# Designed miniproteins, single chains, continued (2): the designs that were tried, part 101

Each design is a single chain, and the fold is of that chain. pLDDT is the mean over its residues in the fold that is shown.

## One batch from the design tools (miniprotein)

Design m7724
Fold by ESMFold2-Fast:
Structure m7724 (fold): chain A 89 residues (1-89)
Amino acid sequence: SEVEELIELLNDPDPEVRAEAALKLGEILEKTKDEELARKVLPLLVKLLNDPIPLVREAAKKAIEKISKVFPELVEELAKEALEKLKKE
């Protein structure tokens, strides 16, 4: 599916591709309000907040902001949990 392809593209070697994939996933989630997809995608977007390329970090921020308008409690919960899991590893 397009969504599965976009998730894969979040790890593309081209930063423009990673940024576009992040923005498209944010738009899809804002429009569809698919909570299960948001639970899967949010940890990946949180990882991109630490991307070496500023364009990708800004795209991830915008995507998370769009998702937070629909799922504010989910963003708070999963962003904190994802960061805590990474901190323990």
Scores: mean pLDDT 82

Design m7725
Fold by ESMFold2-Fast:
Structure m7725 (fold): chain A 83 residues (1-83)
Amino acid sequence: MEERAEEARRAAERARELAEKARAEGYDEAAELLREAARLAEEAARILEEGGPEEEAEELLRRADELARRAGEIIRAALAEKE
């Protein structure tokens, strides 16, 4: 459980860093999705650290991954529209 909590904490940290970079580069919508992903991963880490239900933490991590994926798709689409 502790190892999974640490992984969730690292995921939150990475998403937070990516959100800051996306915002600095002007990808505001992607930055907001990455911020939400960071929040969900942070909540999952908290649940795991408190010995709460692993299933709930896994659901939060799945949602965080989906948001990070959508942020990546937005950035790729924005780059593809440059003629």
Scores: mean pLDDT 81

Design m7726
Fold by ESMFold2-Fast:
Structure m7726 (fold): chain A 98 residues (1-98)
Amino acid sequence: DAREAALAELDRVADALAAASAASTDFELQVLLSMAMISVAVTKLAVEKGRLTPEEAAATLERLAATLRAKSTVDTPEVRALLATLDAAAARLRALAA
């Protein structure tokens, strides 16, 4: 059931990103959110198809967070919340692999 728990966590992250996107009027934040949403959707599909383990999914979200940090031109509470959401999700996915 680690895979089912990982899929539930990825759904939670996807929902959080979609809610943040719906609430945002900032173009730069919308670009970062769009990149995150696509990457999470692809990661979830790979876990569903057995192509990624929960630990590999965690590593993928960690790389995503690092990429978004490098691409972010602004340090706003909303950008920090996005990055914290990805970091927390990666940590939870790693816990499922232990």
Scores: mean pLDDT 85

Design m7727
Fold by ESMFold2-Fast:
Structure m7727 (fold): chain A 70 residues (1-70)
Amino acid sequence: MVLSEEVRKLVEEAREKFIKARQSKDPETRKKYYEEAIELYKKALELSTDPEVQAGLKRDIELLEKELEK
């Protein structure tokens, strides 16, 4: 599996935001980081041409959106 440099950067940034959200105890800060992670994953999805990568990103976005609805 090969990620383009731009897709790789967006996925890495999204993962960092997700980790910050998970480590945050402030509900507003946690929500902000989840929203930022979702935005970065959506940008990565738009730039990705690999169907397997696209499927993975779609699942990650769906899971994070569900976390925001709780």
Scores: mean pLDDT 80

Design m7728
Fold by ESMFold2-Fast:
Structure m7728 (fold): chain A 66 residues (1-66)
Amino acid sequence: MKRREEALEKATAIIYELHLVDGKSYEEAKKKAIEYLVKELGLSEEEARKIAEEALEKVKEHEEKI
């Protein structure tokens, strides 16, 4: 559970920075978050995809409130 929560926060931060700061598309930002979760945190591709999708929804909700 703690590892998943930490991975979700990392993925959210990566998607936020790449999309809202660097101007990358949501698809590119999500791809980079998945790469990070697999390579740096050692998650499976399936787990990384699920966490990155959840992180993407969090970033979209934040953008919709602006």
Scores: mean pLDDT 79

Design m7729
Fold by ESMFold2-Fast:
Structure m7729 (fold): chain A 81 residues (1-81)
Amino acid sequence: MSKEELRERARKLLDEAIKHYNEGKYQEAVKLAREALGLLAQAFGQDSPELREALNVLAKIYEKLGQTDKAEALRARADAL
């Protein structure tokens, strides 16, 4: 799969994660956001700026789940990109 195909697939997964988040389906949102982050990391590497949005979305979902430590770690990672 090309980098563009992985980016497009990740974009769709991230949009679905946000939709589930808005519906209060936080566990499903986590799965989708994690899959999106994994595809972006595979395509662009672990330290790529392309991961920033997915990291911030995942952090927002973890905050709603009360997983504050995980949310803070993800935001710190996004800020370091």
Scores: mean pLDDT 86

Design m7730
Fold by ESMFold2-Fast:
Structure m7730 (fold): chain A 70 residues (1-70)
Amino acid sequence: SDELVDKALELEAKTSKEIQEMIKNGASEEELRKKIEETGQELAKLGASKGMVDLVTRRLLEFAERLLKL
C-alpha cells in the first residue's frame, strides 16, 4: 500500500541520518550493520515484503560503506 511505502521511506531516511551520526561518533562497521539489521526488522514488523526489506537494507549498507571509504 502507499501508506506502507511512505513509512518505509521515512524509516530509511531516519536510519540514514542515524548512520551519519554514528559514523561521526566513530561507530564500527559491525555497529552500522546491526543498526541496518534493526531497520530491516522494523520494516518486516510493518508488513514489508522480503523484497522491500532486502532493497532498503542493501541501499543503507551501500550508503554506510560509501561514507566509511571517505
Scores: mean pLDDT 86

Design m7731
Fold by ESMFold2-Fast:
Structure m7731 (fold): chain A 88 residues (1-88)
Amino acid sequence: SGDYEKEIEENKKKAEEYLAKGDWLGAGDAYYKIGEAYLKLGKKEEAIEYYEKAGELYRKSGKDPEKALEAEVEAGVLQLELAVKKVF
């Protein structure tokens, strides 16, 4: 839908701005929102990519280990779902 596509575009711009200034927590939040929007669009591979990027940035920030774990879990669950569909 147009709302999720707009959210992805806006958060990609926000992520670039946060990354440019070394705001790893802000960049992680922006990537997490991109992952959620891709998941709402049914684009699981793209959702995994952005959840993994969010988790890495959250770990790099060192400010919120719970957010890092949440992003890692979301990516892991989606990866397992896709792996099971490839085998079965």
Scores: mean pLDDT 88

Design m7732
Fold by ESMFold2-Fast:
Structure m7732 (fold): chain A 76 residues (1-76)
Amino acid sequence: MSKEELELEITLALALMAAEVGKLLSGEEAAEFLAEMARKLGLPRAAEEAERHRESSPEEIAEAVAEAAEEEVAAR
């Protein structure tokens, strides 16, 4: 796998983990966690998408972040 594909897979794994933990957390907490992780992985658009969906369910936030991360990695 390329480095970009590995970074995307790590981001998706973190998003799935946040969605599972988010059953116990508020959507805002899940959004903050995913935004921070996306920023650390060099995916600023995915981080912005997480912040945009702050009031959504953790599952919706995870889906939005995953889609944004996939598009951002594909644009490299």
Scores: mean pLDDT 70

Design m7733
Fold by ESMFold2-Fast:
Structure m7733 (fold): chain A 80 residues (1-80)
Amino acid sequence: MLTAEEGIKKAEEYVKKAEEALKRGDYEEAIKYAKEAIKAAMEAMKTGSGELLLRAIGLAIRAIGIMTEAGLKLGKKIEA
């Protein structure tokens, strides 16, 4: 399994890809990358503590925001 730091880096990478997809109008791809970011952040949360845990939570929240925006643009609903 990834370390907390590796999980955070992976989550940050997927969040960036999701934001880029949103900007391009690729809403389905934005949702896909946001889901991967949430998975990576959740793995980081399993092994992280203190600041690392808070960073992982922040990345998960950001990814959920991207999914919500992309879902609304597609006319789909994502339950929080």
Scores: mean pLDDT 79

Design m7734
Fold by ESMFold2-Fast:
Structure m7734 (fold): chain A 62 residues (1-62)
Amino acid sequence: MEPNAELDKKIKQAEEEVKKDPDSPTNAEAYRYLGDYYKSLGLTEEAEKWYQKALELDPNLP
């Protein structure tokens, strides 16, 4: 499938935010975006790991 340049930018930004402060509550959204990204690549198990991390930081996120 063709990569989306806009999505690539968001993924890089999310990874950078996570690296700066992995314990930050704002990283919950970053982890969710990473989960969505891996799911779009068909990497369901990796996506679930990122979703779980998002839920650990913010249990209000599905």
Scores: mean pLDDT 69

Design m7735
Fold by ESMFold2-Fast:
Structure m7735 (fold): chain A 79 residues (1-79)
Amino acid sequence: MKITVPASDTVENVLKKAGVTEPLDKYKLIYKGKEIEAKPNAYVGDAILRGEKVDDRVEFGGSGSLPAGSTVEVEIKKK
């Protein structure tokens, strides 16, 4: 399932928005074909930045966060 979410949203909230009814730890997020690993309370934007190439870091800003209002498309997959 693909969903567009605010980068400031938590992994847990993204899974809930996608209708996940099973334990949240059984699911993973995919961004640009790569798995992003994050704890449920981690921000999606922060998890993406951890997995991004150096060239992509300027998109996420010097503080390691996406600008306010940024959205990302992620795919939700069962582990």
Scores: mean pLDDT 64

Design m7736
Fold by ESMFold2-Fast:
Structure m7736 (fold): chain A 60 residues (1-60)
Amino acid sequence: SEAFERGKELAAQGRLDGAIIQYGQAIAEDPDFAEAWANLGRVLEAQGRTAGAAALFARA
């Protein structure tokens, strides 16, 4: 899927929001696309870690 390839490029560039949109498109086209689900999970975990760091900073 072109959306899946674009998602990988955006994730490699650290453009996590863009990667989520592209992986979401790949999954919408093929819901059984296991690699797209796995890559989406990794990007969401990376965003979760960033949100945790921001919350810690806000407490300082």
Scores: mean pLDDT 75

Design m7737
Fold by ESMFold2-Fast:
Structure m7737 (fold): chain A 61 residues (1-61)
Amino acid sequence: SYAETLRRLAEILRKLGRDDVANEVERLAKESEQAIKNGDLEKAKELHERGVELAREAVDA
């Protein structure tokens, strides 16, 4: 699921010492789960894409 992918990324970010970004990615994972529960699959996908991009930027910086 989108939320599971984001939670795995947050775990990797924490291991890299990026708790700031990990916290934001975990927030996006939680919001993505709520969007799915509300039937808003488009919003869930948007939140997932934002989380992946944040993780990518954190690793590239």
Scores: mean pLDDT 84

Design m7739
Fold by ESMFold2-Fast:
Structure m7739 (fold): chain A 90 residues (1-90)
Amino acid sequence: PVQHPETVHTLDKNVVLYFEVNGEVVGYAVSVDGDIEKTIEANRETLERNPLLTPEQIEELVKGFREILENENDDAVIMKKIKELLKKYL
């Protein structure tokens, strides 16, 4: 019983990616309909909006997201692993 907020760029594709700055950094993402390429694109666009991330860091995060999505089938596990990945760079 999860609800979709009105965030078209994330939940319309079933992807949620949030960032905070200021040492309270919390970032995480969830898979998109089991479609790895759609998930990667949605996450890339969101990461590109973050001024604290370099192009190199964005590419590393995208690579990490792909690896997680290819190896995990549980949305909760995917979200947890992506959150841990984001914390490495933010």
Scores: mean pLDDT 57

Design m7740
Fold by ESMFold2-Fast:
Structure m7740 (fold): chain A 95 residues (1-95)
Amino acid sequence: MTEVARELGIAEAMLAATDEALYGPEHAQRHRGSLDRLAAGHPEVRAEIEAAYEKYLAEAQASDPATVREMHAKAERLYAEAERREGEIVRQLAD
C-alpha cells in the first residue's frame, strides 16, 4: 500500500507541477484535494510528494512548453498505472 501511495503522490505532484508551468497555479489546484487525502492517509510519503512537486515545478519552469507537455504525458501514464494498481488492491482488501 505505501509504495502505491508513493507512486500516486509523485505522479500527481508531477501532473500538478506541469499544469502549473503550462496553465498557471489554478490548474494545479485540481490536484490538491487528492494529494491532501493521500498525505493524510500516508504521512510517511508526504515529504517525498512535496520534494517531487518542487523538483518537477523547477524543471518545468526551466523547460520549453513542448518538453513540459512530454513531462505531463509521462506523468499521466504513471498516474493511470498506479491508480489501476491501487483500485485492485483496495477491492481485494474491502472484501
Scores: mean pLDDT 79

Design m7741
Fold by ESMFold2-Fast:
Structure m7741 (fold): chain A 109 residues (1-109)
Amino acid sequence: MLSKEDIEFLLAAAEAIKNGVDTALKSTDKEKQIAILERIKRLLEAVRDYLREKGAPQEVIDEVDELLSLVDKALEAVRAGKDFTPLLQELKAKVDEFIKKYREELEKA
């Protein structure tokens, strides 16, 4: 089970990712959107490494891997000149679910 400090770290990271996705959705500059998505990917990779070091449950690591998969698909789509808006909307929805889940766990701790 994650500590209160671990949950607070995950929530801070998730909120930063949500803000990045919102900024990317509002941007008309593809170069800026790519830069934001690359930053989100680096943050998710750092979160995954942190969770592995802490011996976090596989369920939590799998949730981060799902978010990473969506970011990778969005990066491939934007670089290929394809519409990536549905992927960003799905990423936002998944991050919102993650924030809700871990806020509820923080209240129980």
Scores: mean pLDDT 85

Design m7742
Fold by ESMFold2-Fast:
Structure m7742 (fold): chain A 61 residues (1-61)
Amino acid sequence: MVGDIYEALEDQPARNSLELSLKKGDRVEVLAELGEHYLVVRSLETGEVGIVRKEGVRKIE
């Protein structure tokens, strides 16, 4: 999980200042798991750190 690369399956707009906005195809590195539904990630596109929903991303490596 930590260190895994995930890809956005669809656009995910940020709902608050803690969440990252993702576009379909954006890749993120997992830094931590946050409960059942969220990941703390670093965007490989922008370098920003924030929270994303597990629902709209998939592991690619």
Scores: mean pLDDT 79

Design m7743
Fold by ESMFold2-Fast:
Structure m7743 (fold): chain A 57 residues (1-57)
Amino acid sequence: MEEIKKEIEELEEKLRKLEEEMEKAGKPTLEQQIELGMLHLEIGVLKLVLKKLEKKK
């Protein structure tokens, strides 16, 4: 459970950094857009897993 929370925090930090880089560049690259989508998907899945584990307390 704690491992999942840490992984979510790390992914959210990566997402924030990527968004900052895209803003500074003026336009996102296709690679950056794909990475953004993948980070959102992974964070979403981990949050669902965490919610299920917390309900099974």
Scores: mean pLDDT 79

Design m7744
Fold by ESMFold2-Fast:
Structure m7744 (fold): chain A 62 residues (1-62)
Amino acid sequence: SIKELIEKTNSLGLVELPKDIKKGDKSQEVALVQEELRKVYGITDIKVDGVFDDKLEEAIKK
């Protein structure tokens, strides 16, 4: 629901990104971040491939 999405969005907004994750990284942690952004923020442009690319970087900065 929209209410649950807002609560999850606020929760993720208070969670610091792992400092070890950066552009060009390929890891399971990157894939988890991609899946969360797709489900919580509704960002469907991001592939869940575990690669930290330009689209993921831009989505995180917003």
Scores: mean pLDDT 63

Design m7745
Fold by ESMFold2-Fast:
Structure m7745 (fold): chain A 63 residues (1-63)
Amino acid sequence: SYVLKKAEPLIKEGKLKKEQLDKLIKLSSSIMGRLYELGVISKEEYDKLQNERFENALKQLKI
């Protein structure tokens, strides 16, 4: 998972708690993953949108 790969360094650095990880995953990417699987968006567009949503989710969780 893109979110897990990107979140792992933050967890190791103590910036993200494991309990927040589930919320971060749920906020970040469920619809975008489906759109990518259906071929509606490219991988490059998917990665960009996931990054933007991940950063917005971190801001919502105040991490």
Scores: mean pLDDT 69

Design m7746
Fold by ESMFold2-Fast:
Structure m7746 (fold): chain A 65 residues (1-65)
Amino acid sequence: MSDEELLAKANELGKQARELAEQGKYEEAIKLLEEARTLLSQVSPVLAAVAEREIEELKKMKEEQ
């Protein structure tokens, strides 16, 4: 898979995760972001770290329920 394909797939997973988070489905959102982070780690450690921060934020939101 090319870097562009990895980035496109990670971006789509991130979008789906945010939509799920808006619905309160934090566990499903976290799973999709973990998949996105794994793809991003193959192209950019910086982008993978950004995804990791979003995962931690969603975990905190899940705990607040």
Scores: mean pLDDT 81

Design m7747
Fold by ESMFold2-Fast:
Structure m7747 (fold): chain A 84 residues (1-84)
Amino acid sequence: SAARERAIELAREAARAAREGRVEEAERLFDEAVETAVASGDLEEEIAAGVALIEYGVLLVAGVSRAEAIAAAAERLVELLESL
């Protein structure tokens, strides 16, 4: 779907921005990727977004930096959406 393709694109951009130390940009891109997947109306895409958000939260609670947590969560979102 167009929403899935866009969410994958945004999530890849978020992971790249996070690795380059552009944390604020990475956060915005990750948020947009999640919003795009949730707004798709596809239950599997919504579940993928939910899993990525849970991973982000778990990594933050575990003491992982925001940049590393965003990169990992965004990569997970790409993995899940590409598997659909």
Scores: mean pLDDT 87

Design m7748
Fold by ESMFold2-Fast:
Structure m7748 (fold): chain A 80 residues (1-80)
Amino acid sequence: SEELEKEIKELEEKKKELEEEIKELEKEIKKLEEELKKNPEDEELKEELKRKKLELGILEGLIGIYDGMISLLEKKLKEL
């Protein structure tokens, strides 16, 4: 059905946006890790790095949810 294909496409587009946010966070994390190597006792950098890693984990979790939804809709589309 065309409606299921549209729903899958919308979820794939949302997933793509999250993947782009993840790539940005990964770049920020790498920069913070490089700065922390220069100043290993910098508590502000440690806290910022911890916060960014938590944000990354949340976004990765959301990707998993979208993957699950897409898989269910794709199975429904193939079974029709």
Scores: mean pLDDT 87

Design m7749
Fold by ESMFold2-Fast:
Structure m7749 (fold): chain A 65 residues (1-65)
Amino acid sequence: SKEEIEKEIEKLKKKIEEIEEEIKKLKEELEKEKDEEKRKEIEFEIEILEGLKLIIEGIINLLKK
């Protein structure tokens, strides 16, 4: 049971790392992007990914209790 929870936490942490890498790539794209509409699209994608990261972090915190 505790070992199963630990494995799920490890999987969720890997998903957070993947999301963080995607956010970094999008932020780099945003720094180079000159088109206002494309900038808004990238900013929206970053916002969604940051929200998803917070949800996953919340799940990890619940599992650790």
Scores: mean pLDDT 88

Design m7750
Fold by ESMFold2-Fast:
Structure m7750 (fold): chain A 61 residues (1-61)
Amino acid sequence: MIEELKKKAAELAKELLKKGVPEEEVIHTVATEAYRESGGDQAAANAAANAAQEVIDEHKK
């Protein structure tokens, strides 16, 4: 479950970055979606936020 949410988070983060969405909003959007999809699991939201951060760091190379 968490691994699947991390994968979705990374994919969503890539799409939002392509659209020029600010990094702060990308992390917030991704974490919020993971929290909702997991039924309120904060650990899942944190994992998704971390996955989004990794995508952002990769994008900035």
Scores: mean pLDDT 79

Design m7752
Fold by ESMFold2-Fast:
Structure m7752 (fold): chain A 92 residues (1-92)
Amino acid sequence: SDELVEELANLINSVIAEGAKVEVKQEGTTLHLTISGLNTLQQIALALSLIGFGLDGIDVEVKIEGDTLYVTIGGLSEEQAKKLAEKIKAAQ
C-alpha cells in the first residue's frame, strides 16, 4: 500500500537526519539502497526495522559490509518504487 511507501521513506529519512548518506537505484519494482555514515549500532537498528517490513509483505534484503549497509526492497509496484526513490533523494 502507499502507507508502506510513507513508512519506508520515514525510516530511511530518519537515518539521513542522523547524518547518513543514502544512494538510491531503481530497477523496475526493486530499489537498491547504499547507506553509509552510520555506526554499527545504528546499522543493526536500521536492519532490524527494515526486516520488520517483510512481515507486511515487502521483500527486504539487508547486507552489512563494514561501514556500509546495502538494502534491496522488492514487492513494490513500479510507481511505489519511483515515489520512494524520489522521497529519499529529496531528503538529501
Scores: mean pLDDT 82

Design m7753
Fold by ESMFold2-Fast:
Structure m7753 (fold): chain A 68 residues (1-68)
Amino acid sequence: SAAAEATVAGLLAALAGLDPETARAIAREVLALVRAGDLEAARALVQERAGLDEADAQLVVDAARAVA
């Protein structure tokens, strides 16, 4: 949903300082992986694409799980 995407994108922008367009693109990919049940891939994607450490990447994945 648009609300789920906005929630995850907002958290990515806050934690990683990403612009809104990049945050939305990553949020869509994270939500797709979370909905598929691939939590390991979702966390790895956040670490790689947003440059977040394991703890912050896990916060993003947990938020995506809550709204997926």
Scores: mean pLDDT 87

Design m7754
Fold by ESMFold2-Fast:
Structure m7754 (fold): chain A 67 residues (1-67)
Amino acid sequence: EISELVKKATDLLNELLDRGDIEGAQEVARLLVEGMTAYANGDKETAIEKLKEAVELGERKLAESRA
């Protein structure tokens, strides 16, 4: 689950960068780093929460740019 969330967040980050949404990409990257830091510290619940937030934010920003 965590590795799948990391992959999805990373894919969304790269898509935002490809579209030139540097600010959106930076926000997704921040949440991804927070999630991975929580995971490294043994806080799996916070890690999953932050990684899900990264995915949801990335999906929202991509949807807004396509509206």
Scores: mean pLDDT 81

Design m7755
Fold by ESMFold2-Fast:
Structure m7755 (fold): chain A 81 residues (1-81)
Amino acid sequence: PSAAAVRALAESLARNMDALGAAALAAGLATEEQVARARALIEEAIALADTDPERAAALVGEALRLLGVGEAQVDDILARV
């Protein structure tokens, strides 16, 4: 994956994490613990994006799954970075 694309995606998710987490909790798609773990994974992905964009993309995928995003949608998102 592109380091710039993975970073942009991870930073976008970080900016919207409060809203995304609140929506996932309200919909019953994630627990408070899963939202907190997703936030930590996104922060790690941002830190790794320049040095290991493949690992950073994998962390973004794990965070999206923790927030209740389906496997097919995660695969589609990651195919574009």
Scores: mean pLDDT 84

Design m7756
Fold by ESMFold2-Fast:
Structure m7756 (fold): chain A 56 residues (1-56)
Amino acid sequence: EEEIRKIELELHQAVDSGDLEKAYEAAKRLYELAKKRGEFTPADESILEILEKELA
């Protein structure tokens, strides 16, 4: 759980600083962990799609 909290903090900091690339990398790690735990949702997919579009 500490690993998840650390990644969440990094995601929030990246979003606050406007670093979309770093935010996308942190979000991908969170979603990979969520998939392993069976917690991955359609909302998580939508967020990843938005970030991918922003980085294009």
Scores: mean pLDDT 69

Design m7758
Fold by ESMFold2-Fast:
Structure m7758 (fold): chain A 65 residues (1-65)
Amino acid sequence: MLDLEIAEAMLQMAAWVLGAKGKVEVKDGVLVFEDKFESQEDADLFKKLAEKIGKSTGVKIEVKE
């Protein structure tokens, strides 16, 4: 789905900008991201960005620490 591809790209770029090295995975139409951020503030910001991306695209996103 195009929305899934856009959401995956947006989420991956957000993770990269915040210093995370992990890759976004697609599981049954759900985007899953698992990695450690250097600060709790970056982790919290990433979670907020992921929520916005999910709401804007309609794609389910799971962020795991």
Scores: mean pLDDT 79

Design m7759
Fold by ESMFold2-Fast:
Structure m7759 (fold): chain A 61 residues (1-61)
Amino acid sequence: SMEKRKLILKGIGYAIRGIGALLDGKNAEAAKNYKLAAEYFEKAGDKESAEKYRKLAEELA
């Protein structure tokens, strides 16, 4: 559905923001953005991407 695709795009947006923060050494900001990415992937039903970004966020905490 279009709704699911929009949630995936939001997840990707937060993931990109997280990567940007990580490249700047802002680990706490990266973790927050990866957690948001995971939440949107979970809402979209993409459990694999949700788990991946949750783990990345936890590793940076």
Scores: mean pLDDT 89

Design m7760
Fold by ESMFold2-Fast:
Structure m7760 (fold): chain A 66 residues (1-66)
Amino acid sequence: SLEELIKAAEELLKENDFVAIEVRGNTVTLASKAGKKTFTFDSPEEALAAAEEIRRRFPNAFLFVD
């Protein structure tokens, strides 16, 4: 759910100066000092594409691919 991931990223970046995006297999995790939230996608390719879209929209977010 790319839309849920985008909404979560917007809310976290509104309240936090730093958000990390972690891609592992078919999951994308948003991490901040407030905690972590994980999103599951149908494939690793979709997870990576979703994380790249967040990075594109929010250039200050840190992207980590495992």
Scores: mean pLDDT 79

